# Designed miniproteins, single chains: the designs that were tried, part 22

Each design is a single chain, and the fold is of that chain. pLDDT is the mean over its residues in the fold that is shown.

## One batch from the design tools (miniprotein)

Design m782
Fold by ESMFold2-Fast:
Structure m782 (fold): chain A 73 residues (1-73)
Amino acid sequence: KPSIEELAEALAKEYGEEVAEIAREALAAQEEVRARYEALVAAGASQEELDAFAAEAEAELAPLEARLQEALA
């Protein structure tokens, strides 16, 4: 799996540093969401808690995805 830095370098080369910075933030947020989900699973969270977390995570990531799309336009 490419690292956040490797993906950011690729995006900077194609689209410039501004897009790379937004992508770095989005990738870091996705990694944090994944780590929190894995921690909930390890702690024995219920399916209802996991479903609620997934919905919140999607809402949390949506603005970052929108910022990246706008920067690429």
Scores: mean pLDDT 76

Design m783
Fold by ESMFold2-Fast:
Structure m783 (fold): chain A 66 residues (1-66)
Amino acid sequence: MLSKSELASLVTAAGIITAAIESGLDDPEQGLRDLEAILQRVKDSGDEEATKLAEKYLERAREAAA
C-alpha cells in the first residue's frame, strides 16, 4: 500500500503535470498518459480523497487538451 508521503508526491506530480498542460508548456499526449498512470496508482491505494483530487487534475488536463 502507498504511504501517505508517496500519495502526497503522486498528487503533487499530478498537479504539476496539469499546470504544464493548462499553460501550453508541453504537448498534452505524454502528460495525459502520466496522469492516467498516477490516477491508477492512487486508486489502487484506496485513499478516496487522493483519488478524487487526482481525478479532478486529470479532468482539468483533458479540458485543457481538448
Scores: mean pLDDT 81

Design m785
Fold by ESMFold2-Fast:
Structure m785 (fold): chain A 69 residues (1-69)
Amino acid sequence: MKYEEEGEKLYEEGKKNKDARLLIRAGGLYYEAGNLEKALEALEEALKIDPSNSSAKAGLELVKEKLEK
């Protein structure tokens, strides 16, 4: 459960500080924890802050591929 707890911490910090890097990291941790809905939410928040961020776009595609069966 460490990945999900760390992801939540980074997600809150990223939202508070408008830090796309922290939100991308939170999305990755949620993805590793298997919480795909939270991973998607974090990566979408990162793209709202930095719409051109290629890491956030790539991560979002990976999460969507896992969600769409």
Scores: mean pLDDT 81

Design m786
Fold by ESMFold2-Fast:
Structure m786 (fold): chain A 63 residues (1-63)
Amino acid sequence: MAMEELEELYKKAKEAIKAGNVKEATEYLQKIARLGEEHRSDKEVYNYALEAIIELGKELAAK
């Protein structure tokens, strides 16, 4: 469940970036970060969230 939720949030963040909605993309990034921290004991979930944050952060910084 947490993994599926993270994947959905990542897709929405990517769509927001493509649409130029930086604020919306940042809000999704923050939700991903929170979910990852909440599931810190699940290494797969935590690592997915961390990788997503890094990738989205790089894309947002390039805007």
Scores: mean pLDDT 81

Design m787
Fold by ESMFold2-Fast:
Formats: C-alpha cells, structure tokens, sequence
Structure m787 (fold): chain A 55 residues (1-55)
C-alpha cells in the first residue's frame, strides 16, 4: 500500500517490532476492514487493538 493507511500500518508494524506472522494477521485484518467499508479511523483503531492483543 502507498496510501496514508499503508504508510501508517508499515510504521506501526516497525515500531511495535511485530513478527512476520503478527504483521500478516494485522495486515489481513486491515484488508478485511477495507473490504467492509470501514473508515480510516476505525481501521487504525482496530489495527492498534489487534497489536496490543498479540503482545
């Protein structure tokens, strides 16, 4: 992704030092929420919550 959401997700993965498996789970969640028509704010909140659950 080269959009704002993709840049945010990449930064979040790097800053939280996620494993490849964890990064894949968060990325799949983001894609699912995009397909469901969720807002950027809702997607960001869900991604952050998922990262906290994976730690």
Amino acid sequence: MKDELGEYLEKLIKENKLSLDQAQEVSLLVLELIEAGKSVEEIKAAAEKKIKELK
Scores: mean pLDDT 76

Design m788
Fold by ESMFold2-Fast:
Structure m788 (fold): chain A 58 residues (1-58)
Amino acid sequence: GDGERNREAAERAAEAGDGAAASAAWHQAKLLYEQTGDEEARRAAEEGERWAREAGGL
């Protein structure tokens, strides 16, 4: 789904060292997982967004 695609985009951006793109993609994944009620995936996306921001110096 769209949540998984945004997660994959975030993982790819993180591997490329693009913390800003990774953070944005994780944020979108979080919102989409919230909409579908997938609490476990939402928490993972929230944690990913936080790590991407810290790594990117945001």
Scores: mean pLDDT 79

Design m789
Fold by ESMFold2-Fast:
Structure m789 (fold): chain A 56 residues (1-56)
Amino acid sequence: LSVIERVALHDLGLSEAQLEEIKAMIAAGASQREIAERLGLSVREVSGLVQAIRLS
């Protein structure tokens, strides 16, 4: 994990395993809304996390 990914996980209280699930969902074409509903996060929080993943 990059520093940016680790910061995003810590801010959202997520594990590395949950980050891998999010990456898999993004690769499968899941929307930010679907990811948010799956993890109990807001769409805004998911948007920030997706940006952190893309910047890594």
Scores: mean pLDDT 77

Design m790
Fold by ESMFold2-Fast:
Structure m790 (fold): chain A 118 residues (1-118)
Amino acid sequence: SLAEKVREAVREIGDQLIAEVRKIMEEAGLPKEAIDRVVDTLRAQVDALIARLVEAIEKGMSKEEVIELAKRGFDALIRQLVAELRELGAPDEVIEKVRQAMEKARDELIKKLEEILS
C-alpha cells in the first residue's frame, strides 16, 4: 500500500540519519548520555512523523498536502535538534554538521515521497 511504502521510506531515511548523527556526535567526543538523549529524541520524532504521514494518506490527503506535512515536520525536527545540541553545549561545527545531515535527509525524503505518491 502507499502507507506501507511511505512508512518504509521514512524509516529507512530516518535510520540512516540516526546513524550519521550518532557518528558526528561520537567523533566530536560528546558524552554517551548526551548522544543517547539526542538519538532518542530523533527516533521518537521519526516515529511521530511516520504516524502523521500514514494518517494523512489514510484520510485521503493529496500528494501535495502529504509532502508539505513531511517538509514542515522535518523542518521542525531540525530546529528542535539544533536547540537541544546548543543546550548540551555542542560546538558550532558539530551543530552545523548535524544540520547539514538533516537537511540532506529531508531532501532525500521529499524526493522519495514524490516518487511514491506519483
Scores: mean pLDDT 89

Design m791
Fold by ESMFold2-Fast:
Structure m791 (fold): chain A 66 residues (1-66)
Amino acid sequence: KKLLLTFTGSVEEKIGLVLRLMGEPHVEVKILSDDELEVTFTGSEAEYEAFLAELRSLPHVEVEEL
């Protein structure tokens, strides 16, 4: 599964999220721009649903399923 993440918060929040994502198992991150990130998830369906819900709960991140 692929996701497009768009950051709307501070630089510190963006850096923190990128570092968290790079540490996640089954997550591949491709930096598209300073504010846009492509995420590929290769884990289980249940792990994907939990991951997607967590991302959607973040106040300054827009999540789009590709």
Scores: mean pLDDT 79

Design m792
Fold by ESMFold2-Fast:
Structure m792 (fold): chain A 61 residues (1-61)
Amino acid sequence: SLDVQVAKGTKAVIDALDAGNLDEARRIGDELAAYLESQGHTDAAAAFRAHVDRLIAEAEA
């Protein structure tokens, strides 16, 4: 389901940030958002992009 895909993607982004891999977090976020857009989930993709941007901004340098 959409909710499961977003939850798994969010976890993958957080796991990448916990590992100190900012580039991997961006890649994962961008790939899932693009996939959601390709499936017609435009609003979900926009919300996911915004959430990933917040997670990255809050990550420790």
Scores: mean pLDDT 84

Design m793
Fold by ESMFold2-Fast:
Structure m793 (fold): chain A 65 residues (1-65)
Amino acid sequence: SEIEELEKFIKEIDKKIEELEKEIEKLRKEGTREALLEAEILEGMKALLEGIKGFIEKKIQKLKE
């Protein structure tokens, strides 16, 4: 079903967010100017993925109506 496919997409996005969180933590621990800048960029990517996830969640809710 469309709902099952969208739920699979959410799981894949969650995995990518978790990977980004681990990389951000690593870069912050390095503490160099370059690492901190990369961490900020990855935080931006994470925010975009969270936005996409929210869009998909709203679509699932509408399909359940």
Scores: mean pLDDT 88

Design m794
Fold by ESMFold2-Fast:
Structure m794 (fold): chain A 64 residues (1-64)
Amino acid sequence: MSEEEKKYFLGLLYLKANQPGKALPILKEVASKVPLDVANQIGARVDALTPEEIEEEIKRLEEE
């Protein structure tokens, strides 16, 4: 996963966690840099996560 793809994933996780203040700056920077097919795959992955899994993934990505 590229750095842009990781940031896009993190941005979508923040949106699902109702943290738009953290999500929007990230998504503005990287959304145009992620290919549409990859963006769709990341979106589908985020949509499949439970609220608990979303919080776990945010924590893991913030620790990197």
Scores: mean pLDDT 80

Design m795
Fold by ESMFold2-Fast:
Structure m795 (fold): chain A 65 residues (1-65)
Amino acid sequence: GATRERLKQELIARMQQLADAALAAHPDATATVQDIDGKTLVLTIEADGETRVESLDIDEAMKEL
């Protein structure tokens, strides 16, 4: 429904803001936000040869309102 799509876009926007903040602090880093099957958001940050990955289940995040 429209509510779920709006909340999903808000979660994506928040993850992108976190990625942008990290990149501003580390100009040699890369950050990618991926939407997997519309159910899982994955944030990947690569800096100084290290990779950090965080995943968020959209449906579980919405339950914890």
Scores: mean pLDDT 75

Design m796
Fold by ESMFold2-Fast:
Structure m796 (fold): chain A 64 residues (1-64)
Amino acid sequence: DNSKVVVDVRGLSVDEAVAKALKEVVEHSNLVVIIDESLRDRAEEIREEILKRYPTARVEVVVE
């Protein structure tokens, strides 16, 4: 499916960001997670936590 979901998690902690993204993601979806600079080094952790629950999803993490 080509439907794209954008989730803005700027200003959230890693745990809060993952929790918010998991409310929006479904299997086979394209998810874009927007994080701020404070979480740049945690981007892969956020991505991996979402993929553990939804392994067929496509997850992109973008720093704004």
Scores: mean pLDDT 80

Design m797
Fold by ESMFold2-Fast:
Structure m797 (fold): chain A 78 residues (1-78)
Amino acid sequence: LPEEAIRLSEQAADLAEKAGDTELAEQVRKHAEEVRKNPEDKEAIARSAALATEVALRHGNQELADRAAKLVDEILAS
């Protein structure tokens, strides 16, 4: 779902920014904007969710990582 991918990416970007990784936060936000422009692009949604998963894992937020990884699985199964 594009809306959920955007929401999870925004949460991951906030997490990266609070941790001092401003460049990573901007990269995550850029992927969320690609989903906003192309909400039917499954590959864009999957890339955004996959990056959110990696950012969440890097910063120790297992709950966010699990939610983003589940979204990737749901997109790939569709």
Scores: mean pLDDT 83

Design m798
Fold by ESMFold2-Fast:
Structure m798 (fold): chain A 59 residues (1-59)
Amino acid sequence: SEVDALAEALRSPDPHTRRLAALRLGEIGGERSRAVLEEALRTETDPEVRAALEEALRR
């Protein structure tokens, strides 16, 4: 599914790819997207990607 593909994109070494995946998961919404975003936020250290994950979780 798109959510599975985006969850894999959140593990990309490229922070731009992770940021876009986070925002897209926020647009999709739902319980599964939220769980993926919350898990990613626990390990993410890049401040711009963290901001995107937090923004996605507020939608």
Scores: mean pLDDT 85

Design m799
Fold by ESMFold2-Fast:
Structure m799 (fold): chain A 68 residues (1-68)
Amino acid sequence: MSPREKALELIEKALEALRKGDVEKAIEHLKKAIEVDPSLAKELNAAIEALKAGDVVTALVILHDLLN
């Protein structure tokens, strides 16, 4: 599995955690995605900051754009 494919799998797990209301678990998955594919660090750190600020909508937009 490529680093990009593994990072996208972790982003999908983060989205599932957000659907369940588990923001902390979502952030854990996004941090792992950055470790696997550092080229996504800018976008994923923006999503993590949005989640920490309680802005789930902005985080969802960023994460869905990466999966498209």
Scores: mean pLDDT 86

Design m800
Fold by ESMFold2-Fast:
Structure m800 (fold): chain A 95 residues (1-95)
Amino acid sequence: MSLLEKFREAMKKMKTASVEEQENIVREMRAELDKERARLDADYKAGKITPQEYIDREAELGIAEIGLVSAGIGVVREKNPKATHEEILEYLRSL
C-alpha cells in the first residue's frame, strides 16, 4: 500500500473516530511519514533510486505532509473549537 493510500484510509477512519483515536491516528501518520522520508534519503544516498524517482517520491511525501497537517488541525479543533492559531501551531510543532 502506498503512503498516500495509507493516509487516505487514515483520514476516512478519523471521521468516525473518538478524539483519543484521532490523536493516535495522527501520531501513527507522523511516524509513517518520518519512516518513508528516512527511507527515501537512504535509498537516494545508496544510489538505489534515480534523481527523477527521488523527485517523484519527495512530491508524494509533500502531499502526505499536507494530509498530516490537516488531520492535526482537525484534532485540535475537535478538542477545542475555539482554539487559537498559536495553539494549533504549538500542537503541529509537537508532532
Scores: mean pLDDT 83

Design m801
Fold by ESMFold2-Fast:
Structure m801 (fold): chain A 68 residues (1-68)
Amino acid sequence: SLEEIRAEFEKEVEKLSPEIKAWANQAFDAALETLEKSDLSEEDKVDYARRIARLILNEAKQKEKELK
């Protein structure tokens, strides 16, 4: 479910610096809100949520490298 994907995302983001964590959470929550409003099937929403989570986490890791 989208809720389970969000919980998994939160756990991964917890390891990031506070500023990057805040950005990642905000970006993913915005994406989830967009998916919930879409006419996509539940299966497609879950698939897109997993893909978006991956992209945001990769970007967050890149931002962490730029800070160090």
Scores: mean pLDDT 81

Design m802
Fold by ESMFold2-Fast:
Structure m802 (fold): chain A 82 residues (1-82)
Amino acid sequence: ADEDYERGLKLLEQGRYEEAVKAFEEAIKKDPNNARAYALLGIAYTRLGKLSEAVKAFKKALEIDPNLVPEIQRLADRLLAA
């Protein structure tokens, strides 16, 4: 249902971090309450060394959905291990 979110995930798996950022930004434009997109944006920024932007993205994800932590941990483990 969210093509930009799914595209962002594939781009992260391919190491295409700048394009992943753009895909997650488009997902957020379509759904500003997509906490998962903010968290994955944070992961992409971390891979790019943009730590201040990563922290802001993670903070926004947790402000939207504080129950997201277990899901984000699983996604991070999968993407960082790939």
Scores: mean pLDDT 79

Design m804
Fold by ESMFold2-Fast:
Structure m804 (fold): chain A 79 residues (1-79)
Amino acid sequence: MEEQLAELDRLIEEYRAKLERGEDPSKAVSQLIAAELERAYLEFLIELFKEEGWPVPERVTDETEARAIRLFLEKKREE
């Protein structure tokens, strides 16, 4: 998951640079928003695993997402 986060950070920097240069601003904004949302989601998954004391997976998979969603729902039920 850290590698995916690093890839998203690089893409976000690239899209921001495109916006600063005035290269296809509308498309760059959409791509930037999408990348930042993916980054926030990935960071959320990592924090859920850390809070439970589980090892952080190398990559997001359907199993990783299902497990994280379950943890989130259980945590929200306990609130």
Scores: mean pLDDT 74

Design m805
Fold by ESMFold2-Fast:
Structure m805 (fold): chain A 79 residues (1-79)
Amino acid sequence: GHMEGEKLLEEGAKAFRQRDYEAAGKKIAEALKMLGETETRKKLQELLGDDAPVAYAMGIAALNGKLDVGVTMAENVLK
């Protein structure tokens, strides 16, 4: 549900800040299924600021079975 999706985004953002991009991408992908694109983007922006687009792109990649691509992208953008 919506509350569960928000908790998954909070957990995903925490994993992202810890540079656990695999866990972050998986949790954001699950949140995307529950909240949809617009709500996920807004909440990620609140949680991660300027890093929100990268985290969102990882979630989309994970949702499409390309978690490895999303992780590699985050590692390359963030260092």
Scores: mean pLDDT 84

Design m806
Fold by ESMFold2-Fast:
Structure m806 (fold): chain A 57 residues (1-57)
Amino acid sequence: AKKAVAVKDVHGTEPSVITFKKGDELDILKEYEDGMVLAEKDGVRGLVGKDYLEIIE
């Protein structure tokens, strides 16, 4: 699976948005055409903007 590192903090207030901190490692499950990514961290899945992540693979 693709890996990514967060480049900034995200506090998800919506149920569909994932919460993480800068430097956190996430798994990329799917990329969408609108610039959103379905990511997973510690078994929790959610959407995040692609510009919040540095994709490693």
Scores: mean pLDDT 75

Design m807
Fold by ESMFold2-Fast:
Structure m807 (fold): chain A 85 residues (1-85)
Amino acid sequence: ITVKLVFEAETEEKAKRLGEEIKKLAQERGLPVDVKVSGTRVEVTLETPTLEEGQQAIQEFIEIAAKVGARVVSTENSAVDIEPP
C-alpha cells in the first residue's frame, strides 16, 4: 500500500531533522521512502507490502514528529476500507 504523511515543523531546522530521522528509520526497516522538505513542511511517501506495516510506519513517524516538535497535517493510505477492531 501507499502511505502519505504531511508534517509541519516549527522551524526549517526541525523540518530537516524530522526528514532525516524518518529516512533513518525507514532505512533501518528496509522500507523505500520519499521525503520532501519545503521550508517547515515535510512530506513523506512510503510504500509497504501490507496495511499492518503501513499503520506501524505511520505511528512511528508521528512519534518522531512529536519528539522533534512537528505536528501532523494530513495522513493518507490506499487501504481505507479495512476496519480491523
Scores: mean pLDDT 75

Design m808
Fold by ESMFold2-Fast:
Structure m808 (fold): chain A 77 residues (1-77)
Amino acid sequence: HANLGNVLSNLGRNDEAVEAYKKAIELKPDFAEAHYNLGNALKDLGRNDEAAEAYKKAIELKPDFLEARLAYLNLYK
């Protein structure tokens, strides 16, 4: 299901990508990469506060996740 979210995001269907990533998280809540991908899709939709929470969750699950940490820090630049 993560692959479906990636395809939808690449096609500019970020609303559908958000729903696909949420389903992936329901199946595996501790998957840091799914939370990071959710954050990216939310940011592309301009939902910056929700994107920040998704990035924070990815960092909490994987503190060495440099991509999530940089995305979080850059969100409000």
Scores: mean pLDDT 78

Design m809
Fold by ESMFold2-Fast:
Structure m809 (fold): chain A 60 residues (1-60)
Amino acid sequence: MKEEEIREEIRKQLEAGAKAKQITDEELLEAAFQSQLAFALYERLGKKVELDSEKIRKLS
């Protein structure tokens, strides 16, 4: 799977989940997207991605 496909898959999954749960917090959704994307890229492509520590803190 290409990096672009992974990015789109993760974003669609998060958007669908947010709509189902009625989550509208943009900061929280961005933190979740970046965190999950970095893990998916590392797991599927072996590529390490630097994450914004502030956004990770919001997810925690």
Scores: mean pLDDT 66

Design m810
Fold by ESMFold2-Fast:
Structure m810 (fold): chain A 75 residues (1-75)
Amino acid sequence: MSEALRLEMEAGAYVVAGAVYEVLGDYKKAAEYYRKAVELLEKAIELAEDPELKRELERQKEAAKKKAEEAEKKA
């Protein structure tokens, strides 16, 4: 497994954790977890060599960023 793919998997776990906290109404924790996913996806984008993987990681980053912003507004 490449380091970029490992970071993508970790980011996915943080997105799931953020969604769980959202369901629980803990928007502050949800935002923190979504922001952690964004940080990991930014690192994955830096390490990714394949342009298609970079585009997919950028889409995932934007989705996580929007989730963080929405949670922050409700916190």
Scores: mean pLDDT 86

Design m811
Fold by ESMFold2-Fast:
Structure m811 (fold): chain A 66 residues (1-66)
Amino acid sequence: MTEEEIKEEFKKIDKDGDGKIDRKELKEFLKSKGINPSDEEIDIYMDGDVIYFENFKKLLTWIEQK
């Protein structure tokens, strides 16, 4: 995914426009893309119970490089 595609996907998940998405929303998104990372794998990128755009981008980049 390009950075612009990642930004578009983040905005679609973040319907409230608050700049963060929760763990449930993140897992649903990844599942929709055919990706099923473990809770331990996503926890590295989470800030408590939410993920911000910068770490979301890092998570997707890491998944694409697997």
Scores: mean pLDDT 76

Design m812
Fold by ESMFold2-Fast:
Structure m812 (fold): chain A 71 residues (1-71)
Amino acid sequence: KEAADALAQGVLAYRAGDYETAASYFEKAIELAPEDSLLRVTAARNLAKVYRDLGDEEKAQHYEELAKKLE
């Protein structure tokens, strides 16, 4: 599962403190996941968290709002 693999890679990168790599994988997971999937919601929330850790509050808010719309 391409989207699930991207999500897993993002989680591993995030745990390693590699926030830029984590953001890239979570963006890929969102791109590959079906629009109405729990996986897309999870990836969007994780990406919002990553952007907060990077100090990019505008992007963090954008992905948090995306996750809310997908629920």
Scores: mean pLDDT 81

Design m813
Fold by ESMFold2-Fast:
Structure m813 (fold): chain A 80 residues (1-80)
Amino acid sequence: GLEEARKLFEQGLKAFEAGKYEEAIDHFRKALELLEESKAPLSEIAEVYGKLAQAYDKLGKREEAMEYAEKAYALLRQTL
């Protein structure tokens, strides 16, 4: 549920800060799935997309980074 998704997001952030970008992506993707299933606020879903974009960029996967960044911006514009 929503609580579990937020814990996964925090685990992803810790992995990201440690430079473990592949591990961070795995945690962020699991968090995203649970947030979407739980009908979480669009701002929270957008935040996870933004972190996925940053993690993919750190790995040099620019196409994936751009796709996730565009998804984050699309959702954020709905919340502003």
Scores: mean pLDDT 86

Design m814
Fold by ESMFold2-Fast:
Structure m814 (fold): chain A 74 residues (1-74)
Amino acid sequence: MEMKRQEEERERVSREAGLAGETSGVMSPEGMRYAALSAMYDRLGKKEEKEEYTKKAKEADPSLTSIGTWAPPP
């Protein structure tokens, strides 16, 4: 048989975590990661890198980054 059991368990865990995240409206981990990198490059004065990672964060979580009131963590 296929590894259906392993796939089902993995999908169940991911689904439960995903549903909880959707309910709470929490930013995706990838979005937060890119936001942190953007803030780090901002501290270094690297405007180009900052914009690249801000764009990636926006792609990962556009609803939070597009409102114009969200700031990346320091």
Scores: mean pLDDT 58

Design m815
Fold by ESMFold2-Fast:
Structure m815 (fold): chain A 63 residues (1-63)
Amino acid sequence: SAAANAEVEALLAEAERALAAGDLETAHRHLQKADVLSQEHPVATELQLRLLELGGRVNEARA
């Protein structure tokens, strides 16, 4: 539906902003919600990859 598509787009936009700000927990929550609504979204897949890469770097810095 148009409403579901708009919700997915909003969640992905929020996830992208969170990743840009280094807020990995917020990004992860928004991506999980987007995945429930659209499992095959290419933008969500790209953002999830960025989240994993950034998470690895943050863990290295904190260790």
Scores: mean pLDDT 77

Design m816
Fold by ESMFold2-Fast:
Order: C-alpha cells, then sequence, then structure tokens
Structure m816 (fold): chain A 56 residues (1-56)
C-alpha cells in the first residue's frame, strides 16, 4: 500500500501538464485504492505518461 501511495503521488506530479487527466486519475485512483485495484489504475496512467513523455 505504501508503494502504491508513493507511486500515485509521483504520477500526479508527472500529470502536471494534463489537469484533466490528473483530476480523473486522482478520483479513479482513490476509488480503486479502496477496492484494492489501485495498481490497475496506476498501470494505465503510467502507460499514458510513458507514451506522452517518450520525448527525451
Amino acid sequence: MEELKKAGKELLELLEGDPEEKEKFEREFKEAFEKGTASEVLAKAMEYLMEKTKKL
């Protein structure tokens, strides 16, 4: 759980440039966190960010 919280926080910082995605992620992550599926939401958002930040 601590690892998930930390990853979520870092992800939010990476989403700085995408307020809509950030807000959506925050909500979904919180919901999934309670259900124990936070890692799925994290993985999805990470993939999005990796594609977005593929530049340098």
Scores: mean pLDDT 72

Design m817
Fold by ESMFold2-Fast:
Structure m817 (fold): chain A 117 residues (1-117)
Amino acid sequence: MSITESGGGTFAEGSSVTLTGKVSGVDLSSYNAVWERQRPGEGPEVLASISKDGTTTSLAPEAQGRFTISVDFSNSTVYLNMTNLTVDDTGLYRFVLRNGEGVEVAEGEGVELTVVP
């Protein structure tokens, strides 16, 4: 099993970006997918999640109305679409797979996102 993440970088406030977590070597429909965020000086938080069947999504309160999470099972990829970026969205974003018991089975190295005024 491997995870490839992309979409990080430096963006201006008000910009949009899509982070991608691509999975290889396993069936993505067997796992719940999560995007975690770690802001500078803080611990990791769950920002967005999608169920293994792709039907149930959850977003942290600060992500609601700005972000969406979606899955493409044919491409084994989970997308975090982020719109109207603010400087508070600066942080390390990590893609995580969890089993049905909520245990992490795979995680990416993380992608850095920097939002500037």
Scores: mean pLDDT 86

Design m818
Fold by ESMFold2-Fast:
Structure m818 (fold): chain A 61 residues (1-61)
Amino acid sequence: MKATEEQREELLEWFAERYAQAPDTPEGRFAVAKELVRRAHELGLTNEEIARILQEFLDRL
């Protein structure tokens, strides 16, 4: 099933919050990024859609 716009927003909010709480180390930030990709794949998002979500996050940073 395609992820809904609501699910994409929830994922982006989750990622922003978790990233802010992550250890200030490459390993900690990489772990959060891996979790984002895993959750996005569980929602049926493609790699292109995941890249778009990450871009939206960076635009708000």
Scores: mean pLDDT 73

Design m819
Fold by ESMFold2-Fast:
Structure m819 (fold): chain A 92 residues (1-92)
Amino acid sequence: SITEVIGNVLRLIGLDLDGKPIEVEIVGDELRITVGGLSEEQIERLIEYAEKLKEEGIEVEVEVEGDILTITMKGLSDEQMNDFLNFVISQI
């Protein structure tokens, strides 16, 4: 399941190699995602989704630098990771 999720993200990035709109790093149960070129509304929606996962017991750290959003999460299930990555793709 994780390999399929990564494959989908890599295919999306592959369609826009110049922009590299999404960078994803997965190490064990930790996910770090960096997304650039986002509007303030897109950033707010992504943060809201991550904060919802925090309420479910996930360790969440959010960093915003200009139009670049970095979200680090630890303790994700495969299903939670897949759902979050699909949500990110839907916002771009």
Scores: mean pLDDT 70

